# Designs tried in a protein design run: designed miniproteins, single chains, continued (5). Part 8

Each design is a single chain, and the fold is of that chain. pLDDT is the mean over its residues in the fold that is shown.

## One batch from the design tools (miniprotein)

Design m16250
Fold by ESMFold2-Fast:
Structure m16250 (fold): chain A 93 residues (1-93)
Amino acid sequence: ALEAAIEEARRRIEALIEEYLRAGLISPEMAEALRLAAEGALEPEPVDPATAKAIVERMLELWARAPPLPQEVLEELIREILRLVEPVRRAAL
């Protein structure tokens, strides 16, 4: 159940990121930052603080290198990713 939910969410998030990338709405650097954020959100087990910090720092580095994105597009993409993550959080309970 949980493992299947994580795999489905991962596939759907990747498809969403690829769709935005193909449409030219996000940069490759922003796509990588979003992939890192999604992986962190989908981890069912606690991640040690050093690993969590490294992931966040890498995400921020990639984000800082990305060209400006319209706020509306970014907010919509984040909402969609959170929507896909929610079933995994519920399955983990």
Scores: mean pLDDT 69

Design m16251
Fold by ESMFold2-Fast:
Structure m16251 (fold): chain A 114 residues (1-114)
Amino acid sequence: SFDDIVAELRKFVREAVEELSEKMGWSDGEKLQLQLLADGTIGEVARRLSSEEEAKQFAEVAKEVVKELMKIAIEEKWSPEEFAGRLAEAFFRAMDLLKQGEKDIEAIVKASLS
């Protein structure tokens, strides 16, 4: 279902933030705030998705975007705030590209990280 796809994406991102926070040495408070901000972003995108198919496509793109942003965050030593901002920008860009009819997952991921 649509709700199951969104719930799975929320769990994936929560676990990714947990892993990133451990690797970056962020505090429990910083981790919790980042998880709340990411959850809010997913909620906003989910409200704008029109179908289960679109939600599934978004979730596939979003998981790859998160993996790539984690690699960049570790390499460039981002703050939690920088990661939150980059995540939101990438998720909204991915949503916009899907809404414009782009169907190439790899192309959407690449464009969302630019």
Scores: mean pLDDT 90

Design m16252
Fold by ESMFold2-Fast:
Structure m16252 (fold): chain A 86 residues (1-86)
Amino acid sequence: STTTLTVNVSPLDKDKPVTVTMTATNTTGSIVLLYKDKETGEWHVAGVAPAAAQATLSATVPAEKFEEARLVDVGSGKEVTAKAQP
């Protein structure tokens, strides 16, 4: 079965954290959700889930620190990214 990965990010609001939501299907390894710190350029782990036929993971990041999100299926090497939305 084909692995699919989707990441959605809430719009940037100076007074509200960004919500990052991922969905994944037919994953072959651990699913790692990462975000890039806007100020430092460093990647941080926001969450991890085991391999699954269907998985959903959500995290919140302060708007001032959110540049983009990355979702990785460690087993397949498949990944997707989503940038901060205005």
Scores: mean pLDDT 82

Design m16253
Fold by ESMFold2-Fast:
Structure m16253 (fold): chain A 80 residues (1-80)
Amino acid sequence: SSLQQKKEELEKKELEFGELAQRAYSRAYWSSDDDLLNEIQKLVNEYLQRVSDLLAQGDYDGAIQEVEESTERIKELMDK
């Protein structure tokens, strides 16, 4: 894929992750599940750091993979 196509794919996947993370956080917050809130916050912080590091290296494929893996981790947390 061209660099532009990879950027567009990454942006779309980041938006999907952000929406899922917000829904997960809201559910945990309103259910007073402090353990789940802490797990979501840790996952989001680790995600942001890893994507930032990959993009600094120009690794768009790695950044896309990180978003996909972090999205699945949020889904797994919400299935409990």
Scores: mean pLDDT 87

Design m16254
Fold by ESMFold2-Fast:
Structure m16254 (fold): chain A 98 residues (1-98)
Amino acid sequence: DITVTVEPKELVVKEGEDATLRATASFSGSTITGISWRREGEQGLPPRAEVRLTSPTEAELTIKDAKPEDEGLYVATATASDGSTAVSEPTRLKVEKP
């Protein structure tokens, strides 16, 4: 089974700060070939979002200059070399006004 974990489970930032979420994937008996991030229920990510693979099994989502419109649930999906996929539990991003 593929396991995908995200941290933190909830992140609160102030408007204008950068928000970083991390996904870590593991799979017994095969190799992780990719990790992608998306907002729950939407196509892709906000325009100020960047995804970086920090290792073969770890990806960071950074939302630069966070705005209230960036609030919501974010999920990571891992893909293994055998074509299996797994989706993380959602992590919540909150953006507070100054």
Scores: mean pLDDT 80

Design m16255
Fold by ESMFold2-Fast:
Structure m16255 (fold): chain A 91 residues (1-91)
Amino acid sequence: SLSDDDVANAEAIYGKEVGDLVREIERLVAEDPRAPENRLRLADLLERLADIISKAESLDEAERKRMADAARGQAELLREEAREGRTRVPT
């Protein structure tokens, strides 16, 4: 899990919106990261994070692309896992 200091550092570097997104991601991971609904919410938050990072003109272009691509890749993986979970018979 991310520490409060990690969240504060992200907010200081990328702005309040990223701090808010990181806090929400950490909360969902702590609650139930395996639930399909939570995986879809995590994917949405990671896509928003990637969009903000990709527009952060204060960062190196290569670093922005690397971080945004990583977040989008994780979001796609979470969406696939959520889709797979939804095809199971409820028990």
Scores: mean pLDDT 72

Design m16256
Fold by ESMFold2-Fast:
Structure m16256 (fold): chain A 65 residues (1-65)
Amino acid sequence: MDERVEHLELMAEFYRTQARELEDYLNRHKSELSPEQQKELIEKIEDYRRKAEELTRMRESLLAE
């Protein structure tokens, strides 16, 4: 297995996991969170998802060779 591909996959999975954990937190605490706090969490979730997508594209590029 290509170590670079493995590393990118692990990093992408890390960011996907972080996004999922924040989404679970948001869903569990929605009634306790202000609209502003909810928005901040959504922004973090989106940031982590974008990072995971970027890493996934890099991985796909390496696999295409």
Scores: mean pLDDT 82

Design m16257
Fold by ESMFold2-Fast:
Order: C-alpha cells, then structure tokens, then sequence
Structure m16257 (fold): chain A 57 residues (1-57)
C-alpha cells in the first residue's frame, strides 16, 4: 500500500513534465530548468548538482 502511494505520488510529481519543480522545493525556475536540461543532455552529475542547488536555495 505504501508502494502504491509512492507510485501515485511519483506519477503526480511527474505529471506535466514539471512535477520535479515542486519536489525540488525551490520555486527557483532557473535552477530547476538547468537541472532538467543537464539531465536531459545525459549529464546526470551536472543535473544532480543543479537540482541540489535549486533545492537548497
């Protein structure tokens, strides 16, 4: 049941392709956009670092 709830939360968070904006707790559109772009380019390390910056800021 917890697994089902986690799956639903993940689907809701990924809805519209911008779900991670809220998950990163930034509201920092620039930081989140950079994280998404870097991850999409295959730069997972750069994307993770950008995401951490957005979440912290």
Amino acid sequence: ELARQAQEAALAGNQGGTGHFASLGGGSERGVTLAVMRTNMGDTEGGAEAAAQAAHD
Scores: mean pLDDT 50

Design m16258
Fold by ESMFold2-Fast:
Structure m16258 (fold): chain A 90 residues (1-90)
Amino acid sequence: MYKAKAEVEAPTLDGGTIRARVEAIVEGNRAHAKATVLDTGKTAEADVDVPGGNLEEAVRAMGAIAAGQASGVPLDPSKARVLRLEAKEL
């Protein structure tokens, strides 16, 4: 089990960019994340699978989804990137 904190950056479909802070708890192949969009302060939560235990990929996907939901603007998770990732085994 891991606790992760990250910053994620993703382009929006309208040509903007969203930055979000993500906190996630990862258990096996599942993660629960909470994200805060830096410009708006809005928060969102998402559950997602962790493919092959890849924390960076899970945080990237979850951060993009949660930031899109919190900001009301759809995000392309395939173009999202992790700017910073800190993980601690629990």
Scores: mean pLDDT 73

Design m16259
Fold by ESMFold2-Fast:
Structure m16259 (fold): chain A 58 residues (1-58)
Amino acid sequence: MSISDEEFARRMAELDARIAQARAAYDANPSQEARDALLDAEIERGVLLIVYGVEKVT
């Protein structure tokens, strides 16, 4: 199943928004939950970059 450039861009924008929100929450009141949310979003963004790269050559 291929991921389109449009879908990739949309998901990246959504993840960037989630990272910004999680970062703001963590900066306002550092907690395990806020840190986990930030790390999860950052990891998901990295995974999306890898998956998109692999999908493009497959």
Scores: mean pLDDT 77

Design m16260
Fold by ESMFold2-Fast:
Structure m16260 (fold): chain A 64 residues (1-64)
Amino acid sequence: SSMNEETVQFLLKVLDIAARRMDLSDEQVEELRKTILSNRHLPPDELLTLFSKKLEEAAARLAE
């Protein structure tokens, strides 16, 4: 697979782990998964940055 495909699969694995560790809701997990999949055409660095920002936002909202 291309580096982009590997990055997408890696981020989906990270999301699965983060969801369990951070107690993310099913809705939050679905939103993050859709974000990864809808943006899979982005360069790996940009996709990682977007994912990290969205994950941070989801975690912050859960803590409130």
Scores: mean pLDDT 79

Design m16261
Fold by ESMFold2-Fast:
Structure m16261 (fold): chain A 63 residues (1-63)
Amino acid sequence: MAAIQQLAQEMAALFREQGSISTDLMKKLSEANERVRAAVRRGDAAEVQREIDRALAEIRKAK
């Protein structure tokens, strides 16, 4: 959970920055964040990791 919280915070910070730059990327990150939350509620650690990896890939492209 600690690592997930840290990644969620990193995503939130980039989401704020991306919101100022690109609405399309902002939507993608928002959707990924919702999927992560849904997976956490289900206790699906594998799905959480997959969604985090996807979000990180989008973040890396946005750099």
Scores: mean pLDDT 67

Design m16262
Fold by ESMFold2-Fast:
Structure m16262 (fold): chain A 75 residues (1-75)
Amino acid sequence: SEIEKKYPDYTFVPGDIGVPSIGNLENTIAEAINAGKKVIPVANTPTGKETLDSIIKVLDKVTKNPGSYTPLPLR
């Protein structure tokens, strides 16, 4: 909720174990980009961190503009 308040025009793609598969995330990312939304991949679990690499690859291919998005850092 705190992140959503700071970035209202962004779509947050969760990478948690209980969240939809990579295929569903890819569709969500494509829809958000087509709607003109910015996409920020957010991960807060080990599985989410592994998912970030796949999300980054999808964003790179779909946007054809590497660096047009910035992943939020998690510590």
Scores: mean pLDDT 53

Design m16263
Fold by ESMFold2-Fast:
Structure m16263 (fold): chain A 70 residues (1-70)
Amino acid sequence: NAIDILNQLKSAVNNDDKKKAYDLINQLVKDYKLSPITEAMMRMGISVDNKDLVLKLVNKLEAEVQEKQA
């Protein structure tokens, strides 16, 4: 589910596993229709090692997913 992928993305970012992080972003785009602007911001954050930006975006998406399941 989306929450599991987002949790894995947080782990990949914290472990500096850029390949895994990009793979997880691709999965979010394909399976969960991640917005193009959020995708671009996440990819840029990973490429320039701005972990705070990526984690902030992941936390925002987790909150949105939880609201839809409530």
Scores: mean pLDDT 82

Design m16264
Fold by ESMFold2-Fast:
Structure m16264 (fold): chain A 72 residues (1-72)
Amino acid sequence: ELGKIWKEAQRLSEESRKNGSREIVMKEVDAIMKLFPYIVERSLELQKMREEGVPQEEIEEFRRRADEELKA
């Protein structure tokens, strides 16, 4: 699940701050990289909606739902 990847990235980020181990830092980078394709895909969809003249209210609702999916 997308939310599990986000939570794991947050956990590893906190652990990296407490433990300067190269292994922990690399795991943090890997977790962040796993989120990147989802962020890019959402950004492209938002751009497409804007280009198609979708109402701003619908675009904001899409952003809200995307944020909920990312965190869930």
Scores: mean pLDDT 72

Design m16265
Fold by ESMFold2-Fast:
Structure m16265 (fold): chain A 72 residues (1-72)
Amino acid sequence: RPAEAARHRAGAESHQATADKFKKLADEYEKLADETGSQELRDQAELYRNAAKVSEKTAAEHQARADALEAG
């Protein structure tokens, strides 16, 4: 099953990259919210934080599946 493990590793990398992007956006919006006092920007930062957590969880699930497939 090397091809299946490879697909899950690719999925883990892709979802981790997406999580990193959303985390960066969350940091940027949070900084803008702190600078402006905007509740809308704070809410947007929270949405990006939640999106990053979902993508990180999906990346971890793909990584765990790849590891299990490689172990046997």
Scores: mean pLDDT 85

Design m16266
Fold by ESMFold2-Fast:
Structure m16266 (fold): chain A 69 residues (1-69)
Amino acid sequence: MSEEEREIAEKLGELLMKKEGLSKEEALRRAQTVVKTAKRVGLPLEELRELVEKGDLESIQRRLVERAL
């Protein structure tokens, strides 16, 4: 995992802990899965970072689903 991917995963994990009440370990695992899925479906990491910074989990989910279809 690149430095940029790790930073996005850490920020997303923190957001998941705050919004979903997940443990640090579970939040980081889910965040890493989201980053890997984004890369697989062709969602730019720059766009993912912007959505994470906005705290918009719903938009992250929508964009991943749209690209997976």
Scores: mean pLDDT 80

Design m16267
Fold by ESMFold2-Fast:
Structure m16267 (fold): chain A 80 residues (1-80)
Amino acid sequence: VAAGLERARAYLRQAAEAYEQGDLDRAVDLLLQAAKASPYPAFRIMFEGAAELVKDISKEKEQAYLEKARPHWEAMAAAR
C-alpha cells in the first residue's frame, strides 16, 4: 500500500516536470502510470481524468501551433 502511493507520487512529480517542459505526451503517459500505481480508486480516477484533459489540450495546442507557424515557415522557405 505505502509503496504504491510512493510510486504514484514519483510518477506524478515526473508528469509535472514533463508538463512544464511542454512534453504533453510524456505527461499523459506518466499520469496513467501514477493511476496504475495508486492503491486508492479515487486517486486512480483523478489521475486518469487529468491524463484525458492533458491529451485534449495536447491535440488542440499542437493543431493551433501548426496552423500559426506554417505561414511563417513557408515565408522563410520562399525567401531562400
Scores: mean pLDDT 65

Design m16268
Fold by ESMFold2-Fast:
Structure m16268 (fold): chain A 71 residues (1-71)
Amino acid sequence: GEMEEKRKKQEEAAAESAAGALEYYLGVKATEKRGEQVDENVIRGIARGEKGEAVYTSDLATGELTVEVIE
């Protein structure tokens, strides 16, 4: 349904944001990326590359965005 399509787009956007963070901070392209819904209002993107991992978390209830980069 419409809500499922919206959630898929949010998960894809989170995965792209994580990949962008990985490229920005570590200078490497993501070799794998995924988005997932952690909670009703929390979407997470994860990207992994040669030098490490980036995790992007968006809280839709508060509007907070968190990026964590692990080498």
Scores: mean pLDDT 81

Design m16269
Fold by ESMFold2-Fast:
Parts: sequence; C-alpha cells; structure tokens
Structure m16269 (fold): chain A 82 residues (1-82)
Amino acid sequence: EEVERLLELGKSGDPAAIPELVEALHSKDPEVQLAALRALKEMAKKHGDSILPAVEEPLRKLLGSKDEEVQKAARELYEAIR
C-alpha cells in the first residue's frame, strides 16, 4: 500500500527518499499527505533542518489544511525541523 511504502521510506532514513516523500505532500489524498508528513518527521530526527529547503513550500501549505490530522502532523514536522 502507498501509505505503508511512505512510512517505510521514513524509517529507512535514506535521504534519497526525500524527493518521493515531498511529492507525496502534494497528494490530494489526506492519508497520503499524513503518511508523508510522518515519514519526513522521522527523516528530520536523523537529518535535522537540512530537509527544510525541500519541504518548506508544501509544508507551509499543509499547515493551513482543512484536515485536522494533516494540519497537526504538519505542525509536528515544522517543530521537529526548527
């Protein structure tokens, strides 16, 4: 499943996965967006703020999401990288 793949990419900590996770943030599916946010939060634990330039624009958009879980996960990622 798509969500499971994204979460596995996050747990891998492989920076080569960052572009795929960033593309998933642009998904119209809230479950896919949520999985990508959670995966990027795991990446942030290993790579710190170095992921910020890649995620800044889509992350700012998701901070305004009408989906409460997506908005909360976006705030958690933003706090983890700052």
Scores: mean pLDDT 81

Design m16270
Fold by ESMFold2-Fast:
Structure m16270 (fold): chain A 68 residues (1-68)
Amino acid sequence: LTFEQRSQINQLVTDLGRRAGASPTEVVRLANAAINGDLQRVYELARSIPGVGPEEAQRLQQQLQQIM
């Protein structure tokens, strides 16, 4: 991943976490899974956040796939 791609991933994950009321630890775990390209893990972790619905988790996966 380039610095640009990493920055975009971190922004998407942080924005979702802020909207959903995720903890800093949850955001960090989600960002790490995304940076590693583990889109299935991203979906699982996003869905474990109470404020994140299936549609939001799937949208995050799609946005990350476009960056990577």
Scores: mean pLDDT 82

Design m16271
Fold by ESMFold2-Fast:
Structure m16271 (fold): chain A 61 residues (1-61)
Amino acid sequence: MNRIEEIEKITKEAIEEAEKKYEGEKREEMIRRIDEIAVRGVIEGKSVEEVRKELEELLAE
C-alpha cells in the first residue's frame, strides 16, 4: 500500500471517529480540520505516522 492510500485510510477512520464523538457545528468543524491535515500531509510529503499523530492530537480536543 502506498503512502497516499494509507493516509486516505486513516483519514476515513478519523472522520468516522469524529462523526461518533461530535455533533452539529462541532462535527463539521472537526471534519474540515481532519481534511486539512490530510491534504497538507499528502502535499507536503509528511509520513503516514506524522499525519496519524496530527489526527490523534486533533481528536483529543
Scores: mean pLDDT 82

Design m16272
Fold by ESMFold2-Fast:
Structure m16272 (fold): chain A 57 residues (1-57)
Amino acid sequence: VDEEVAHILEKLKGLPKEEQIKRLDEYIEWIRRSDHLSPEEREKLIKALEEEKKKIE
């Protein structure tokens, strides 16, 4: 879970803040629709990405 978040954040480095927010929203939506992750894993990933989005906003 933490490694997934770190990987996503690494891809966003160097992008403008507006683009980072947009990409984070896209990842959150993708995770919400992922049937291959457990409900607990989805919740943890979404919360972690939402916290990272708050830091940028």
Scores: mean pLDDT 75

Design m16273
Fold by ESMFold2-Fast:
Structure m16273 (fold): chain A 83 residues (1-83)
Amino acid sequence: MESLEKVAAKAEELAKASKNKEISEELQKMADKIRKMNEYLKRIKEDPSDQKARDELDKALEELGKYTEKANKLLLEERSAKE
């Protein structure tokens, strides 16, 4: 099973390898959010009654979704320019 930490590390490596600065920045933001989500999930697993951790996880999920949409838009624009 892939851990969230491994997924975040992979996203960070892709960000550093990317020559497109905008895509690199969005990938770094995604990696940071995935790491924060992993911390919140660990807190919830240890104490399922921690409402603050659950609220923070929900906000992180929303933000990750926004970063993913932005990255997808940038990738579509780059692909369109190359074709």
Scores: mean pLDDT 77

Design m16274
Fold by ESMFold2-Fast:
Parts: sequence; C-alpha cells; structure tokens
Structure m16274 (fold): chain A 72 residues (1-72)
Amino acid sequence: SMAKEYIELAKELLEKAKETSGREGVTYLSAAGILYAAAVFELKLEGSSDEEIKKLSEKFTQEIRKVIEELE
C-alpha cells in the first residue's frame, strides 16, 4: 500500500528531524508532514474507514508535536 510506504518514510524523516537542529530539522519535519497528509489522502481513496483515518491522524499529530517540542 502506498499509504503504508508514505507512513514509514514519514517516520524515518521524523527521526532525522530529532537528530538535526535548525533549518535542516525543520525541513525534515515539513517533509514528514507532507507524507502523512499524502498517506491520509491515499487511505481515503482506498476506501479506508473514518475510524482508521482518525487513528492515523491522532498518531500523526502526536508524533509531529513531540518533534516540535524537541526542536525548541
């Protein structure tokens, strides 16, 4: 599934964001956010349930928030 591949790549980019600082960290964070958005869109097109999409969105929000806290 393209959604699964986007999620895995986004997770790798979030880990890179944590390992870097300044502009480079923000770039990885931004790229991860775009890939999570693409994954949500793919899940909707594939006919995934609203509950499944909600769970992904909640995980996505929590992971992004943690990285933002570490970049400050």
Scores: mean pLDDT 79

Design m16275
Fold by ESMFold2-Fast:
Structure m16275 (fold): chain A 73 residues (1-73)
Amino acid sequence: MQLSQQGSDHFSQGDYDSAIKDYQQAAQENKDNPLLQQGYQLAAQSFQHEKQGDLDKARQLAQQGAQLIEQAQ
C-alpha cells in the first residue's frame, strides 16, 4: 500500500521511471496475490504510457489496475 502511494507521488513529481520501478517492485512483492500483482503491473504500464504521452492508454490501464487493487483489498 505505502509503496503504491510512493509510486503515485513520484508520478505527480514527473518522475515516471521511479513510479514505474515502485509499482513493478510492489507487483514482485505481492506475487502470492494475483489480483494485487496484476493491478500493480497495470499501474506500472500506465506510467510507461504516460511517459510516452499516450494519455488515453495510460488512463485505461490506471483504471484497470485500480479496480484489481481494490478487489484484492
Scores: mean pLDDT 74

Design m16276
Fold by ESMFold2-Fast:
Structure m16276 (fold): chain A 98 residues (1-98)
Amino acid sequence: SEDEEKFRKYVEEAIQKLKEAIKALNESPEDAIKYLREAVDAFGKALRYAKTEEQKKLLEKAINYVTEAIAYFSSGKNREKAIEYVKKAIELAEEVLK
């Protein structure tokens, strides 16, 4: 359906933004944070088209991981943990698309 296509596209957009955030870490933490915030926005749009409670819970969990990653990058501490959280958010988003 159109809603399923929009859901998929916004989740895929969020995944791409999360991957760009990881790449941007070699350039600047500020660029990484920008991409992480864009991923949160994309997940928020996807939530409007989520049909199941499972989809909503997985996306909310992904948003929480991204938000924690932003906090770690902003503090300049626990960079490796922040990267792990971004990767967990990607895994959750990919699970939603199954």
Scores: mean pLDDT 88

Design m16277
Fold by ESMFold2-Fast:
Structure m16277 (fold): chain A 85 residues (1-85)
Amino acid sequence: SPEILKEVSLKLTLVAAQTLIDLAKRALDKGASQAKIDQYIADLKNMIKVLDDDIKTAEKLKYYKLAEQLKKLREELEKVLKELE
C-alpha cells in the first residue's frame, strides 16, 4: 500500500540521517580539511530540509514514534552543524 511504502521511505531517511551525523562527527574528530567540512555542512543543511518534510509526513500518517525519532535526529543534526560552522 502507499502507506507501507511511505513508512519504509521514512525509515530510510532515519538511517541516512544517522549515517550522515556519524560521518560528520568522525570528520570533525579526525581534523578533516575545510573543503570536506564545507561539504558536510551543505549535506547537513539539505538533510535538515528532508527531515522537516518527513516529520510532517510521519505526523500526518500518525507514525508518532517515527516522527519523534526523526525530530531527535533533526536536533542532533542542527547541533553537529553548529559545531562544524
Scores: mean pLDDT 88

Design m16278
Fold by ESMFold2-Fast:
Structure m16278 (fold): chain A 71 residues (1-71)
Amino acid sequence: SAQAEALYAEGQRLAKKGAELARQRKLDEAIALYEQAVSYFQQALALDPDNEQAKANLATVQAVLEYLKSQ
């Protein structure tokens, strides 16, 4: 659906910005953006549960988030 696509796109945008902040060593800000990205991917999957790309991106962002929080 258009709503699921919009939520997925926003999750992707936030994850990209989070990665940029992580490269700048702004880890707290990066973590906050990755947590928002997780929320958007989860909302997208609630509307479209078989979106394999959203599932893969959610898993990747969650793994990155766990790593950053372990620092």
Scores: mean pLDDT 89

Design m16279
Fold by ESMFold2-Fast:
Structure m16279 (fold): chain A 88 residues (1-88)
Amino acid sequence: SHMIPYRLTFKLKDATKEQAERAAEAAKEAISKVPGVRNVSYEVVDDNTIELYFEAEDEETAQKAARVAILAIRKEGVEVESYTLEKL
């Protein structure tokens, strides 16, 4: 398959464990709706760190997934301090 695996790590600002979990779920749902993305999963590393894993057709699609995830997290009332998008 020509799909590329990515890790997207979010550093959240002053989040509770409940907020981190909601942010991760919202990000997963949002990313899953992006055309050219599949196999979305997440891990809540700690209250202020969440990781999303997915496959994308290209880097442009992966960057779009990251932007859509940021918007979804913000809609849950959670502030994103920083993020990293990494090809696996």
Scores: mean pLDDT 88

Design m16280
Fold by ESMFold2-Fast:
Structure m16280 (fold): chain A 61 residues (1-61)
Amino acid sequence: MDERIAELQAEIDRLVARARELAREHKTPDGDFPLEVTRELHRIGKRIQDLLDELEALRAA
């Protein structure tokens, strides 16, 4: 169980790092993001939420 929690935390950390890389790489001089980049960031955010929910369930049980 602890190994699963560690795996989920590692996955969340990787997704956060990836989101930062995408934001940094695609930041325009105007401070805007292209629609496809915002969609990608939204997908990453939703996956992080799903992983956090799973982490909470594991910690509660």
Scores: mean pLDDT 78

Design m16281
Fold by ESMFold2-Fast:
Structure m16281 (fold): chain A 90 residues (1-90)
Amino acid sequence: SMEEKVEELYASLNEEQRKERKEVVEYTALALRAIGLQFDAEVQLKKTTDPEKRAELEELIREVERLLEELKAGADLAEIRARLDALEAR
């Protein structure tokens, strides 16, 4: 299975390498979630004519852009996850 192959790859690494790998995986997952949220908001913005809803979508896009900049700058992954979870719950 794919899960067994991932476990085998991780088991072949020393503890420091496994930690670094997990951080890279988490970073990538959070980046993809943020990009997906931004894309969905941009698609909704193109379909929305209501000024209030447009303003909410534009604010969401700006918040996600800031989150991505902070993520690239080395912000704490747990804090990024919590903020992204809150944005997705809107």
Scores: mean pLDDT 81

Design m16282
Fold by ESMFold2-Fast:
Structure m16282 (fold): chain A 95 residues (1-95)
Amino acid sequence: EIEKKIKELLEKLGFDPESRELVEKLIKKLGPESVLSLLEGLVRAGPLSSEALLEILKLMVESLELAEKARAGDTSVVDEIQEKVAKMVDIIEEA
């Protein structure tokens, strides 16, 4: 049900296979409901290029992987998470 809506949004946004793979990784980490909300947010944010969407998805996956390391006790990655979040904000603001 939710996965079908996600698939329809990926088609609407024109996501390439690489972007779709990143969305699958996000679903595994955040769950399908959270990912659906994120994709609906991206549709509402206005016209983002396919390149900008791909970069945002990459930064989201990388930030979540670093957050998992921080939760395991590696606080050295906190600055890198902050840098990736700042980069996502810059991409969205440039849209």
Scores: mean pLDDT 76

Design m16283
Fold by ESMFold2-Fast:
Structure m16283 (fold): chain A 85 residues (1-85)
Amino acid sequence: TAELGELAYELHEALKAGDWEKVKELTLKLFLMLPPEVAREVRKRAGERLLATGKEEVSEEEEYRALGEEIIRYLVERGVVPAPP
């Protein structure tokens, strides 16, 4: 959908800019728009990425970044948004 594509583009730009407040807002908005099965899959992938960092504690910003990146990856894989250059 156009709305998913627009939000994914905005999230990608926020991730590039390091705008963590915007990353959190857009990641939550996109996450709530996903089907439940997809939401579970991207959450699992984000969790696996965070475990791979080996950090004892993970910040909220790092959690939202990982989740947002996995949402964009899913949407690119499904052809909803173009792969970033």
Scores: mean pLDDT 77

Design m16284
Fold by ESMFold2-Fast:
Structure m16284 (fold): chain A 73 residues (1-73)
Amino acid sequence: SLEEEALETGREALRAGEKTPLGTAAGAAAVLRAIGYIFEGELAETEEKREEYKRKALEAAREGLERAKELAK
């Protein structure tokens, strides 16, 4: 599912950033943003909004992974 992919990508972001303080912060932010969007999806009143938040969760996790990788250099 998009939610599982978002959480897996978030865990990958945490690992990618773990060697630097800024990378660690970026990885943690990626996970928190993904979880926040997943939570908003659970509260959404329409299927269209639920699907939108699932996509946003994955997008946030992917962007956070790229940022964590950059900050871990």
Scores: mean pLDDT 83

Design m16285
Fold by ESMFold2-Fast:
Structure m16285 (fold): chain A 98 residues (1-98)
Amino acid sequence: MTEEQKIVSLEVSAELLVVAGEVAIARLRAVVADPSASAAAREQAIAEVEAEVRALEEAIAELERLIKEGKGDEHTRRTLERLRRKRAEGRAAIAAAR
C-alpha cells in the first residue's frame, strides 16, 4: 500500500514537472525569438529552464532507482521516458540560447 501510493504520487509529480518544463522552455524560446528582449531577460529565462532541468534530473534519478529495485510498472517506465525527453529538450533549448 505505502509503496504503491508513493509511486503514484511520484508519477503525478512527474506530470507536473513535465508541464513546468514545457512552460519554461516555451518562455525561453519566446525570449530568444524576440529581438527586443534584453540580455538579462534571456539569462533569467535560461536560469528558469536550468532550474526545471535540475528538478527533472532529481525525479528521473528517483524513478530509475525504483525501477532498478523492481518497483513500478509500464506506466512508471513511460513516465520516466517522458521526463528524459523533457530534460533533453530543456538542455537543447539552453544550448541554443547561449
Scores: mean pLDDT 84

